# Designs tried in a protein design run: designed miniproteins, single chains, continued (3). Part 45

Each design is a single chain, and the fold is of that chain. pLDDT is the mean over its residues in the fold that is shown.

## One batch from the design tools (miniprotein)

Design m9641
Fold by ESMFold2-Fast:
Structure m9641 (fold): chain A 66 residues (1-66)
Amino acid sequence: SLLEELVERLLEVVREEARLLGKDLSGLEEEIRELARRLAEAFLAGDREAYLEAREALARLILTAP
């Protein structure tokens, strides 16, 4: 499905960023996947507010990861 394709592409970007930053996301994989899904759903729905909220939450989670 288009949603699944977008989620997987987002997760590829997230994994690459984590690799570049030297971050281990293993304990946060579920939360990251949920936020990626929210981001993809908001994008497909054209919901700009939800998109920005999910994008900000995902970025903060990655940046504050151990």
Scores: mean pLDDT 84

Design m9642
Fold by ESMFold2-Fast:
Structure m9642 (fold): chain A 71 residues (1-71)
Amino acid sequence: MEEEIKKLEEEAKKLEKEAVRAHLEGNYKTMYELAAKSNEIMAKVYELKGDLEKAKEYREKAKKLKELAKK
C-alpha cells in the first residue's frame, strides 16, 4: 500500500510538470486536462491514506479543471 501511494504521488508530480509545460506552450486545454488527472490521482492517494477530507478536496479541484478544459 505505501509503495503504491508513492508511485501515485510520483505519477501526479509528472502530470503536474507536464501541465506546467503545456501552460508555457499556450496549450491551456491540455494544461487543464493534465492538472485534472494529477488532482484525481492525489484524491486516490488521500483515500488510500484514510484522509477523506483531502481526497474530497482534490476531487473537487479535478472536477473544476475538467470543466475549464471543455470551455
Scores: mean pLDDT 84

Design m9644
Fold by ESMFold2-Fast:
Structure m9644 (fold): chain A 67 residues (1-67)
Amino acid sequence: MPSVEQQVLELLERAREAIRRGDLETALELLLEVQRLMEQLDEASRARIERLRDGVVRELIARMLEE
């Protein structure tokens, strides 16, 4: 079974794919699921994932501002 960290990484990659397609609603839903799962991570794993999540959030905001 994938770890919670591995599930979060997969969701972040799917969110990036959605952003690339312009499917911002799906990207938001995936990021909300990431936020929920991050509550189950230990402090060290959360810190690493938070940095990656922040990168994806910046990509989403950049796409939204292109409107």
Scores: mean pLDDT 82

Design m9645
Fold by ESMFold2-Fast:
Structure m9645 (fold): chain A 90 residues (1-90)
Amino acid sequence: SAADEKLAAGDYEGAIALYEEELAKDPNDAVAWKNLGLAYEGLGDYLKAAEAYSQAYKLAKEQGDEKLAEQARENLRKAQEKLGEKLAKE
């Protein structure tokens, strides 16, 4: 997708805008929530990344996608660790 291309190019702000547009049309797209989290993580916004990964995990579990749920849970854990590290430096 155009959002995935922006994410791959390191255009995190552009990727966020496009994923938010996709999620406005389909709020239950667990993959889009995970990728939104990756874009926020690239921007250093670990709080927003954790929120997006949390939503991806919830939806993946509801949809029975065990692999995506495990990926989202691990991404959430790492984002929470980064958030804690960033707060300790401030």
Scores: mean pLDDT 87

Design m9646
Fold by ESMFold2-Fast:
Structure m9646 (fold): chain A 76 residues (1-76)
Amino acid sequence: MSKEKLFAETEASMYIMKASVYLKIGKKTGSKEDVEKAIEAAKEAIRIAEEAGDESLLEAGKELLREAEELLKELE
Protein backbone atom coordinates (compact mmCIF):
# COMPACT_ATOMS: atom_id res chain seq x y z
CA MET A 1 0.00 0.00 0.00
CA SER A 2 1.35 3.45 -0.98
CA LYS A 3 1.46 6.34 1.51
CA GLU A 4 -1.01 8.23 -0.71
CA LYS A 5 -3.55 5.37 -0.59
CA LEU A 6 -3.08 4.95 3.18
CA PHE A 7 -3.68 8.69 3.74
CA ALA A 8 -6.77 8.64 1.48
CA GLU A 9 -8.23 5.61 3.33
CA THR A 10 -7.51 7.31 6.68
CA GLU A 11 -9.14 10.56 5.50
CA ALA A 12 -12.21 8.68 4.18
CA SER A 13 -12.48 6.82 7.53
CA MET A 14 -12.40 10.15 9.39
CA TYR A 15 -15.24 11.49 7.22
CA ILE A 16 -17.21 8.25 7.83
CA MET A 17 -16.81 8.84 11.58
CA LYS A 18 -17.81 12.51 11.23
CA ALA A 19 -20.93 11.58 9.20
CA SER A 20 -21.89 8.87 11.73
CA VAL A 21 -21.53 11.26 14.70
CA TYR A 22 -23.54 14.08 13.10
CA LEU A 23 -26.23 11.63 11.94
CA LYS A 24 -26.60 10.26 15.52
CA ILE A 25 -26.83 13.82 16.92
CA GLY A 26 -29.37 14.79 14.23
CA LYS A 27 -31.51 11.71 14.99
CA LYS A 28 -31.58 12.54 18.73
CA THR A 29 -32.06 16.33 18.48
CA GLY A 30 -33.93 16.74 15.17
CA SER A 31 -31.24 19.25 14.14
CA LYS A 32 -31.45 19.85 10.38
CA GLU A 33 -28.02 21.56 10.54
CA ASP A 34 -26.36 18.44 12.05
CA VAL A 35 -28.04 16.18 9.45
CA GLU A 36 -26.77 18.50 6.67
CA LYS A 37 -23.24 18.21 8.15
CA ALA A 38 -23.62 14.40 8.10
CA ILE A 39 -24.60 14.56 4.39
CA GLU A 40 -21.55 16.72 3.56
CA ALA A 41 -19.20 14.39 5.47
CA ALA A 42 -20.71 11.26 3.84
CA LYS A 43 -20.35 12.78 0.34
CA GLU A 44 -16.69 13.64 1.01
CA ALA A 45 -16.06 10.10 2.34
CA ILE A 46 -17.66 8.63 -0.83
CA ARG A 47 -15.49 10.84 -3.07
CA ILE A 48 -12.23 9.88 -1.33
CA ALA A 49 -13.14 6.16 -1.02
CA GLU A 50 -14.05 6.01 -4.74
CA GLU A 51 -10.74 7.66 -5.73
CA ALA A 52 -8.85 5.26 -3.40
CA GLY A 53 -10.77 2.22 -4.71
CA ASP A 54 -11.89 1.20 -1.21
CA GLU A 55 -15.21 -0.63 -1.71
CA SER A 56 -15.88 -1.08 2.04
CA LEU A 57 -15.50 2.65 2.79
CA LEU A 58 -17.51 3.52 -0.33
CA GLU A 59 -20.41 1.30 0.83
CA ALA A 60 -20.23 2.74 4.36
CA GLY A 61 -20.35 6.28 2.98
CA LYS A 62 -23.29 5.48 0.70
CA GLU A 63 -25.26 3.93 3.59
CA LEU A 64 -24.67 6.99 5.81
CA LEU A 65 -25.62 9.34 2.95
CA ARG A 66 -28.88 7.41 2.33
CA GLU A 67 -29.85 7.50 6.04
CA ALA A 68 -28.98 11.20 6.38
CA GLU A 69 -30.91 12.17 3.23
CA GLU A 70 -33.98 10.21 4.42
CA LEU A 71 -33.81 11.93 7.83
CA LEU A 72 -33.36 15.39 6.25
CA LYS A 73 -36.49 14.79 4.11
CA GLU A 74 -38.47 14.06 7.32
CA LEU A 75 -37.17 17.29 8.93
CA GLU A 76 -38.05 19.52 5.92
Scores: mean pLDDT 84

Design m9647
Fold by ESMFold2-Fast:
Structure m9647 (fold): chain A 69 residues (1-69)
Amino acid sequence: AVDELVEETRRRVRELFLKQGYSEEKAERIADEAAETVRRLLEQGVDPGLAGTIAMVRATALAIDEEIA
C-alpha cells in the first residue's frame, strides 16, 4: 500500500542520514521530505521503484543544500 512504501522510505532515509552523522532533527526532516516525495509520485501513478529512486536523489540534494546554506 502507499502508506507502507511511504513509511519504508522515511525509515531508510532517516537511518542513512543518521549513519552519515546528521542530527536526529535534520535526518528526520530529510526523511519526511523523501516520504512526501514518494507519496506524491505514487499518487501520480509513478512506479514504486522509480518513486523511491527520485525521492532518494531529492533527499540527497536537500541535505547538500542545507549544509551549504
Scores: mean pLDDT 79

Design m9648
Fold by ESMFold2-Fast:
Structure m9648 (fold): chain A 58 residues (1-58)
Amino acid sequence: MDKEELLKEMERALEEKDFERFAEVAEQLTGKKEGAEAIKKEKSEVVGRAALHEARKV
């Protein structure tokens, strides 16, 4: 997937509250496990939205 497809997949996973899929896509896009592990642990929309915002900067 290109960057745009990964960002759309993250948004879709967040809307579906699929935090595991969201974390996997976030790790692929940013290359960082730090945010992905936090998302899986917290399962919070707030943490997910913050991670999506950071991913858009990459």
Scores: mean pLDDT 70

Design m9649
Fold by ESMFold2-Fast:
Structure m9649 (fold): chain A 91 residues (1-91)
Amino acid sequence: SMIEEKIKKLLEEMEKLIEEIKELAKEAEKISKELGEKAKKILLEAEILYGLALISLGVGKIANDPEFALEQLEKFLEKIKELLKELKELL
């Protein structure tokens, strides 16, 4: 289904963004302890948002509400994108 394909692509995009945040967090730690701590906080927030996305996917499946799952994943993806921008601005 179109919704199933969209969900798959959103999850793949989230995973790629988390990997990018993780690499930038490693770079921040090499620059200074203070930047490393800020970057680790951003990474933790992004990982929490990804966890919430997976929970929302499960809730949508149990409730037979794929639109709910899609809307939640889109919201969490946008928040992860904002965190990546914040991290890039710190570096």
Scores: mean pLDDT 89

Design m9650
Fold by ESMFold2-Fast:
Structure m9650 (fold): chain A 118 residues (1-118)
Amino acid sequence: ASVEEAVQHLREAIRHADRAVELSTKYAEEAKKNGDLEKAKIATEAQRIADEVRRHLEAGLEAFEKGDVDAAYAHLQAAIATLERGYPVLRKAHPEVRAAMAETGEAIARALNAVQEL
């Protein structure tokens, strides 16, 4: 694998995480309007988790662009750890948010595999 291949997977992961933030924001607002406090809380927590994952991925991309592969790897690991800690909330989130976060995790796994082959 190459750094370029790892970066391509990382950019895909960022796109999926952006989608998860967008969807969880939308569903949090809809739940609040409908007075569904439990769904609003879950969607708001899912948004926070997705945003934290996205921030780790963006930091990883910046590290790759600076040639710091070790820092990039650490940021990718932090993104996976955030997903794992967030799983009890994410499993209760809207199906579209769950799908976007699953695609995020798969893309991070591909990026990590590409880095390990360096």
Scores: mean pLDDT 90

Design m9651
Fold by ESMFold2-Fast:
Structure m9651 (fold): chain A 64 residues (1-64)
Amino acid sequence: MRPSDAEIKRALADMYLGLANVLEKQGKKEEAAKWYRTSANLYREAGDEEGAQEALKKAEEVEK
């Protein structure tokens, strides 16, 4: 059985969220914010509104 488009997008969102966390720990705040926003868009496309909101919140926090 092939994964659904939503499952693939959610997996990509999780991957980019992880990348953003690593960049944030390295002090690369602008790059981290970019990947948090990319992750949020993918969560939204996957129908994961909670994941999208959490990723957007992290983007807002690291850009301060």
Scores: mean pLDDT 82

Design m9652
Fold by ESMFold2-Fast:
Structure m9652 (fold): chain A 59 residues (1-59)
Amino acid sequence: SALEEEIRARLEEKLAAAKKVNPDAAELLTQIAERELAELLGLYREDPERARKLFERHL
């Protein structure tokens, strides 16, 4: 879905910014980001309206 793609894009942007600040922690940051993605997609599945409102203003 479009929202799922937006969630993935936002997380990718956040991960890139975090890696720029902490390059030595890139692997750990990637693992944290993958977990966050799973949690955000879970929220979208459980409450798509809440997930949409959360991300719509931050993209």
Scores: mean pLDDT 72

Design m9653
Fold by ESMFold2-Fast:
Structure m9653 (fold): chain A 58 residues (1-58)
Amino acid sequence: GKEDKIEELQNQLGAALEARDFETAEKILEELEKLLSEEEAEILRNAFNDAKKELENA
């Protein structure tokens, strides 16, 4: 169902961030934003931006 797809995309997002593949991570995030509420999407986007900044500058 929708929840299973969200979980799969969240796992793929985590893997892409760990690989520092920010292009793939951003595409996965956009897919997640379409499946989440506006509030949940904003929280996820902020978490992604924070993680990206840490990983890019580490």
Scores: mean pLDDT 81

Design m9654
Fold by ESMFold2-Fast:
Structure m9654 (fold): chain A 90 residues (1-90)
Amino acid sequence: SKREAAERAAEILEKAAEEFEKLGYTEKAEELRKAAEELRANPEQLPDDVEAAVKLVEGAVKIELALLQGKEEEAEELLKKGQEELAKLR
C-alpha cells in the first residue's frame, strides 16, 4: 500500500539524514527529515508503482552520500540503476 511504501521511504530518508548529520551536513539532514515527515503525512502522493518510488528514493540518497564520501564509482553505479528504474516508469 502507499502508506506502507511511504513509511519505508521515510525510514530510508531518516537513516540517510543520520549519516549526513554524522558527516557534518546538518542542513541536508534536516531537509531529508522534513521529506520523511511529508511522506508520512501524505502517503497518497506516491505514484501507483510504490516499489519503484521507494527504490528511487533509496538510490537518490545513496548517490548523494557516496559522492560526499568520495565514492565516485559507487555513485556512478547507483545513478545508472536509478536511470533504469526511471525508464521503466515511463
Scores: mean pLDDT 79

Design m9655
Fold by ESMFold2-Fast:
Structure m9655 (fold): chain A 65 residues (1-65)
Amino acid sequence: SMEQVRKEVDELFGIIKAALEAQKESSADVPFVEAFRIVKELVDEGLSYEEAVKKAIEKLNEEAA
């Protein structure tokens, strides 16, 4: 159970880091919670963190247009 909790925490930190990266790299002025939501959805769809960051940047820029 503790091992499972640790994996879930590591996964959450991975998503947080990816969301911060996407927010920083996007040309859109968007809140962190929006970047987090998009990254989490992409990771849940099976994308790697790197792919999720790239697609999140694209989606954030589209929403700003």
Scores: mean pLDDT 79

Design m9656
Fold by ESMFold2-Fast:
Structure m9656 (fold): chain A 60 residues (1-60)
Amino acid sequence: MATAALRSSRPLTDAERQAVNRAARALGVGTDISVAQGEAIAAAVEARFPDLALTVVPAA
């Protein structure tokens, strides 16, 4: 499976980290995050924190 990593434009706050973890849990994410799961997490977190930019980076 294609795996991905999330990159933040700035350091995450505790609330932002909790939002990422909650979104990941809702999607049933295991040890690996897919590109599609990363995009869904980024969209959900950015909807709550519009000043935050998250980039989904595919793993090689």
Scores: mean pLDDT 76

Design m9657
Fold by ESMFold2-Fast:
Structure m9657 (fold): chain A 107 residues (1-107)
Amino acid sequence: VEDIVKAAEEALKNNDASAVTAYITRLVVEGHLEEAEKIIKKATDEQVAMLRAAASAALNHPSPRAQEVGRRLIELLKKKPEPSEEAQAKIVTEDGDTRVPTVEELE
């Protein structure tokens, strides 16, 4: 899985939407859903659109295996990257004055 993830990250850097779609699909087929989700979070809107097209095509394929892959891809694409608690709680605390004020401090 490490080699597929690395290849997918390289495709992201090269802005190769087709390669990104192929590697994410392979991760989903092999059951590596968490790794596929991480790559989707790094993907551009254009790459996500290509993934949605691939998932739709798979869902319309007569093969039950292809339909299952398409369903999993759609589920991953519906998971919007929620801002992590770490990102929301990030405060620049150098000398205390540069942090985002809390609601209590605004009163």
Scores: mean pLDDT 65

Design m9658
Fold by ESMFold2-Fast:
Structure m9658 (fold): chain A 56 residues (1-56)
Amino acid sequence: LKELEEKIKEIEKRIAELEEKLAKTTDPKERLELEIELGILLIELGVLKLIKKKLE
């Protein structure tokens, strides 16, 4: 459980960082790359939160 909670926090921090970068980025290619990475992290976060809920 502790390892799972720490991993969730790490992903949430990375998502926040990517959202800040997206807000500052106007280049279409860089925005697309950041959006893909953000999408992957959002899926991983969703899976980890679902696992956490099942263990509670």
Scores: mean pLDDT 83

Design m9659
Fold by ESMFold2-Fast:
Structure m9659 (fold): chain A 73 residues (1-73)
Amino acid sequence: SELQKKYEEELEELKKEMEEANERAKKRLEEAAKLSPEEAEKVRREVILELAELTLENMKRFVELKAELKEAS
């Protein structure tokens, strides 16, 4: 069905967004390792908060997509 296909496409998009965010975080942490200990700690904290926020938003979207699919069934 069209709805099932759209759901699968949205899930793929969310997965890619999360994978890209993790790769960006990894690079930022690697770059931070070259800074002073204080700067590195600041960047680490920022990266953790950004990933946590993105994870929460993606989880909310995933739950919404699941609910939409169930309602349409």
Scores: mean pLDDT 79

Design m9660
Fold by ESMFold2-Fast:
Structure m9660 (fold): chain A 68 residues (1-68)
Amino acid sequence: SPLVERINRLLDELERLGKQLPPALQALVADHIAGYRELVANAKTDEELEHILRLAETVLGQVRALLA
C-alpha cells in the first residue's frame, strides 16, 4: 500500500529525529511511534491510514520545531 509505505517512511524519520531529543522525550516519542505502527498494522481502510498519516505528520512537525 502506498499509504503504508508513506507512513512507515515518516515514522522512520520521526524515530531518527526523536533520538536527538533529551532522554525523557526520546522515550515519549518512541512510545508514540510504537502506537502508530500498531495502528497501521490494524488499519482496514485507506481512510484509517489517512488519519494515522495526519497524526504522524503533526508529531513530526512538533519534533522538528523542538529541534529548531
Scores: mean pLDDT 88

Design m9661
Fold by ESMFold2-Fast:
Structure m9661 (fold): chain A 96 residues (1-96)
Amino acid sequence: SDATELAKKAVEAAKRALELLKKAEELLKKGKIEEAKKLLLEAEEELGIALIHLAVARRLLEKEGPDPEAEELLAEAEKLIDEARARIKELEAKLK
């Protein structure tokens, strides 16, 4: 379904955000502050993309009725987004 495809895109964007955050954390440990800040900004952009796809997928699911595959992917996307938000907050605190 269209909801399933957008939910998959939300999961993919959230996974990209987490991978960028992992690299930013590694750069920060090495004292590469400016490089870590750049990857943090890129991770925030991917998180924004994930949130847009999540919102649209939820809207389609509301309109089209229940879709267990889309619902499972949305739950995965929400979990990954919450993890990305927490790690962004931690990184921002360490970079100030």
Scores: mean pLDDT 90

Design m9662
Fold by ESMFold2-Fast:
Structure m9662 (fold): chain A 75 residues (1-75)
Amino acid sequence: LSEEMRREAEVAMVRLKAAVAKIAAETLEKQGKTEEALKLLAETAEESARKLRELGDEEGAKEFEELAREARERL
């Protein structure tokens, strides 16, 4: 794989991991585990923002930073 293709794959993996975490958090909320759901969302969003910034996706990083802030505010 080219370096460019590798970076695109890494961005896709970060976003996929975040999507999976969102589904898991929705399941936790349905079980009444709201605090656990918010912690999962905040931690995953914080990690995603960091990785996207490292990969040069500044807009994606800002998006996940905002999601992390919203989740932390609800804790």
Scores: mean pLDDT 83

Design m9663
Fold by ESMFold2-Fast:
Structure m9663 (fold): chain A 58 residues (1-58)
Amino acid sequence: MAPPHLVELFRSLTPEQREAALRQAGRAAGVSDEEIEKALKLTPEEQARFLYELARKA
């Protein structure tokens, strides 16, 4: 259910930019470091979905 625009954005980012975004958003949302590390191992599409799910639950 991640918006196509968010998925495209994440595909356009470098791996370093995606890592920084996931760490910042995950910690701000109270996600554990273990869960953030798991998200870092996902594809850009799955990483975008992870961020979207965090926003959806807020």
Scores: mean pLDDT 76

Design m9664
Fold by ESMFold2-Fast:
Structure m9664 (fold): chain A 65 residues (1-65)
Amino acid sequence: GKVEYIKKILEDLLKENKQLSDEQIEAILDELLKLGVISEEEREEILNKIKDTKERLEKLLEKLK
């Protein structure tokens, strides 16, 4: 659905753009919630998955030095 598509876009942006901050991700998700594109539950699921993915990516990048 749209949630899975948005999640993929945000994950791809995190991989390609190291400058996308947690605050920017939260702001995007808050705007989508305000517009009724996603529910509060979907917002929390997307946010938690992105933060988990970012932490895993950061740990991987440290190992690749």
Scores: mean pLDDT 67

Design m9665
Fold by ESMFold2-Fast:
Structure m9665 (fold): chain A 63 residues (1-63)
Amino acid sequence: APVNVAKMVQLLQHEARSVRLAAAFSLGKIGSQEAETALKPLLQHEDEEVRSAARFALATIQK
């Protein structure tokens, strides 16, 4: 099934940290320009684990 990037972006706002992390990793695996654009603001996120997930996901896209 096609992965809905907009839905994954919405999950980045979820209250549960595990859901936010899963959404960030999913966007990294999708590797689209929209996913990369959505991940970049997460590098400034308040939660250090979310920032780390965003860096890892972006590195996956850029390989």
Scores: mean pLDDT 76

Design m9666
Fold by ESMFold2-Fast:
Structure m9666 (fold): chain A 62 residues (1-62)
Amino acid sequence: MELTPELKERLLAAAKELKVSLTRPEKLSDEQIRALAERLGLPEEELLPLLKEAGRMLASGE
């Protein structure tokens, strides 16, 4: 799964604007996932693995 530093910054910024938590991506609603995909210009199918990767990185950073 490819999460570049630039994409990570965009994902964090979009999550902040939408007030969604990335630490538990499995708890995101369909509406929140679509809103994030729309903000990032990515299809929902590509966003889901990136959300899982971001969640792992945030969870491991104690």
Scores: mean pLDDT 74

Design m9667
Fold by ESMFold2-Fast:
Formats: sequence, structure tokens, C-alpha cells
Structure m9667 (fold): chain A 117 residues (1-117)
Amino acid sequence: MSPLQKELLAEIEKALAEENDPRKRIALRTILNLAKKTTNPEVLKALRILVKELKKAETDAQIDALLLVASAIAANEDLPLEEAIAVAKEVIEKYVEDPEARAYALAVANEILKEVS
């Protein structure tokens, strides 16, 4: 296990212990499972940003949209990060019906590309 992966897993476990929202807890558990299965440092960094953004999410639609981003990035870990983010944006545009949640998830996807690239 890489130092980044070990640190991220500990951060998610701490977030889970402090989180009372059941939808955020499901999202955090999903990201924890994704983080356990990847060795890609760019994916791990992207998931870390998504964990921080989940703490800030105010609506169920925002939580669900961030989970779609996390899942799309992890599913496409064999692609360059720019291409994985492009897939995540397509998933957001296709499946996120709430305009505010869509805008929020797209902003987070752009932040991941900026911070990790």
C-alpha cells in the first residue's frame, strides 16, 4: 500500500466516524472501497478532493453527482487523467438532472484536473 493510499484510507475512515448524514456515509463508504482497489496516484488524489467536496455538499443531488464523478474516474483509471475527467463530465451531463448539482460536479471535475495534473 502506497503512503498516499494509506493516508487517504485513514482520512476517509475519520470522515465516516464524524459523519451523521446517511447518504454522505454511503458515498464515503463507496469512495473508501474505490480507494482500496486502486494503486493509481492520480485517482487517489482525485478521490481525496472528492472526499473534501462531499463534506461541503448541501443536497442529495450534489452527493449523488460527486459519487458519479468518483465512480467514473476510478472505472477509467487506465486512461490519462484528462480523458478520465472527460468521461466523468459526459456521465454528469447524461445522468445529473439537477442543474445546480450538475454545475457543482462539473466545477469539482475541473478542480481535480487543475490540482492533480
Scores: mean pLDDT 88

Design m9668
Fold by ESMFold2-Fast:
Structure m9668 (fold): chain A 59 residues (1-59)
Amino acid sequence: MKRLAEVLHDYTASSDDEISLRKGEKVEVLEELDPDRVYARNLKTGEEGIVPKAVLREI
């Protein structure tokens, strides 16, 4: 089963390893990196990268 999350707040990438997200977008969580970060794919844009868990809500 896909592990999906909704973006709660806009997020702007601060490094090449991160992706930018907009509120209301859906992401697939591909890997948990640490307690505060995941590697995810934005389902709208197809971009993959690191995002903070704090801006996501799993659905």
Scores: mean pLDDT 82

Design m9669
Fold by ESMFold2-Fast:
Structure m9669 (fold): chain A 86 residues (1-86)
Amino acid sequence: GEEYLKKAKEYLEKAKEALEAGDKEKAILYLKQSLIYAQLAFLEDPSLGEEVIEIAEEVLKLAKELGDEETVKAAEELIKKIRESL
């Protein structure tokens, strides 16, 4: 759980750095990686649900700003799934 949560946060920070550099494609890739690790963190340790939602909500915000519909939907689905489990 904790190691996947750390990876999710690391990829979220990499996405923000890529956005500051103007690399939208790299930012989207890192946002998707962040969601994958966030989901793995929740699956391994459901007690991390609130922290995973916080990451997924930041990913959702950035994905909406980027107009990446696939990442927006993935983040919304993860948030919904975790909230239904709390």
Scores: mean pLDDT 87

Design m9670
Fold by ESMFold2-Fast:
Structure m9670 (fold): chain A 60 residues (1-60)
Amino acid sequence: PFDVGGFTSNVLPNLSSGVTAKLIGDTVILSGTTSDPQGDIDLAKKADGVKKVINNITLG
């Protein structure tokens, strides 16, 4: 099962300051601007129960 509390406590504060995450079931949608979108994608994928990550991040 997806651990929403663990995601909020461990993933959200460690994302790039210009990036936001939206949760839909086991899917994470990343949006915003960062110089390292791959780092944020990898962080979201490491979260327990995440099955899919959608990257809408703009490089900046």
Scores: mean pLDDT 73

Design m9671
Fold by ESMFold2-Fast:
Structure m9671 (fold): chain A 57 residues (1-57)
Amino acid sequence: PTPEDIKKYVKQLEEDGASLEEILEKLKKALELARYTEDEEAEQFTKEKIKEIEEKL
């Protein structure tokens, strides 16, 4: 996944009414995938989004 894909994914989850906890769970899975595919930009972006959501919980 790219940072753009992650942004679209989060936006879609928000539009579908997903909770912050659900979005966090989905982002953690996306982070694992980004690490597996060695997508450094997607990994970094996903880590930042996870931290942002965790700070709000």
Scores: mean pLDDT 78

Design m9672
Fold by ESMFold2-Fast:
Order: sequence, then structure tokens, then C-alpha cells
Structure m9672 (fold): chain A 76 residues (1-76)
Amino acid sequence: MEENRKLIEELLKKGLLSKETADELMELLDEITDPRRLQSLREFLLAVKEMADKGLITPEQAESYIRTFLRLLRQL
């Protein structure tokens, strides 16, 4: 849980997501009780960070991917 919060803060600091998206992700972390869903979120955020760090995606694309994943998690 704490590792996911630190990762979200790092992505926000790097400009890869908005404050609004970061706040929604933090709220969702408090609601997720399934450890598999928490692991999937962590792996997804790490993959987005790695792709952005390598220049494979733009900050706008990173935000878009994170927003899409957030919506999918809320539907499950």
C-alpha cells in the first residue's frame, strides 16, 4: 500500500499524471482490498513510468493510460 502511494507521488512529481488523477488513485487504494488488484495497479504504474522514462510515451499518453486503467478498476 505505502509503495503504491510513493509511486503515485513520484509520477505526479514527474508530470506523468494530474493532481486530480493522483487524488483519485489514492482514494482507490483505500477502497481496494484484493491483493491481486493492488499488484495489478502497481505493475501497471511501474510499466507506465518505465515507458515514459524511456521516451516511448508522452506525459499526455501516460495520463490517458492511467485514467483508462482507473475507470476499468472502478467497474470491477
Scores: mean pLDDT 79

Design m9673
Fold by ESMFold2-Fast:
Structure m9673 (fold): chain A 72 residues (1-72)
Amino acid sequence: SMEEEKQKHIDKIRTSMLNLREYYESKGYSPELIAELIEGAAAMYMGVLKVVDPELAKEIEPEVEKLIKEIA
């Protein structure tokens, strides 16, 4: 279903953000730099998704923005 596909993308993005944060924290990167890296990665993912599936991208964009605020 559309809802299942949306949730799969949201879960993938969340997991990727958390893994990116953990990895760069382990390397001694600053919180500010990690936040920028997370935001950049999310922007790239959404940029690709907007080309491939613009309707799905529109529907998950608010949740992705929320994840950036919570994790970055």
Scores: mean pLDDT 87

Design m9674
Fold by ESMFold2-Fast:
Structure m9674 (fold): chain A 62 residues (1-62)
Amino acid sequence: NEAALKAIEEGRPRLLAAASTEEAKKEVEAAIEKLKAAVEANDEEAARKATEELFETVNKSY
């Protein structure tokens, strides 16, 4: 799933820029890595949960 991994990495700087604290940046990075791992494992349920977690983390750091 090369296209999905590329899209995640291209979005990474923008997502990190939205995080206002070091703790929020760590949580966003962890969520991105979790999503990448799920995509690489072709685990649709884990990818869905990781995507939801990433959205929640970014929104709360906003």
Scores: mean pLDDT 75

Design m9675
Fold by ESMFold2-Fast:
Structure m9675 (fold): chain A 94 residues (1-94)
Amino acid sequence: MEEELEEVEEAARRLAEALRKAGLEEDAEEFERTVRRVLKNVREAENELEREIAAAMGVIAAAVTKIMARNLGLEEVARLADEVADAFARLGEA
């Protein structure tokens, strides 16, 4: 779980940096707020189901960012969003 949390935090940081480089600073800030909320919910989860639900919300947030990135032609941002989704999926299984 600790390693999976670090993997999510690192993947999310890379995605936020890519969003800022693309000029999407407000989207980067909103994504970072969403990730912080999801990770707080994962840490405060009382059972495995609550942790899985919280992690699934992280996957959804990454998927929304990927759809936005693809619509804007931001292929690197879309790729990094997939990495964030994979990291959250692994966190839900840990």
Scores: mean pLDDT 85

Design m9676
Fold by ESMFold2-Fast:
Structure m9676 (fold): chain A 60 residues (1-60)
Amino acid sequence: SIEDLEKEAKEIEEKLKKLEEQGVKAVEEGDEETAKKIAEEYEKLLEKLNEVLQQIRDLS
């Protein structure tokens, strides 16, 4: 269970890293619409990561 949560946390961290790269590119290209959507998706994933990390702490 904790190992599965750690794996999920790592997968979310990898997705956040990819979104950060895409967000930087969108800002550089002046694509405000895409940058906003990426920022919203980033915030949602960050919240999910915090929930998973809290579950890991509760099981430890």
Scores: mean pLDDT 86

Design m9677
Fold by ESMFold2-Fast:
Structure m9677 (fold): chain A 69 residues (1-69)
Amino acid sequence: MIDYDKMTLEDIKNYVRAIKEKLEKNMPTLPEEERKLAEERLEEAKRELRERLERERTPEVEAALEGLE
């Protein structure tokens, strides 16, 4: 289980990036089931990132939230 509460904002951003890279690089060879799980994890990580950014309410939040759309 991913413990998002112990992750920094940067850690969550890095985790999102890692999942995206996994999906992009391995897309042709990744089993459909693993691809679906990775996509689900990506959406969960994006949601956690969005919630973390909303709590911090900085000028960076608005730019980052636009990137999550």
Scores: mean pLDDT 69

Design m9678
Fold by ESMFold2-Fast:
Structure m9678 (fold): chain A 88 residues (1-88)
Amino acid sequence: SSRIIPVDFYLLDGSRIITDARVIQLSDRDYLVIIDNPDQIQIGSRIRIIAYFSDGSSQSIDTIARSINILRINGSSPISHIDIYQLP
């Protein structure tokens, strides 16, 4: 099964873009997260992705922006929302 969760993209100029991610649960602790890249973030830019879980824990991943950002995340609780920060 899949579900949609909120995503906040924070740009270097301090602006915020609100969008969504598709989350696919692969197992009790494995999630596949799919996030479309907003037009305001150039492909190849450095980004930090923070996944927040319903138990209050979080996981952070630094990567480069792709047209579609695909992450595999391990966690014992459902993902509640994602923040993404554009990095210098």
Scores: mean pLDDT 84

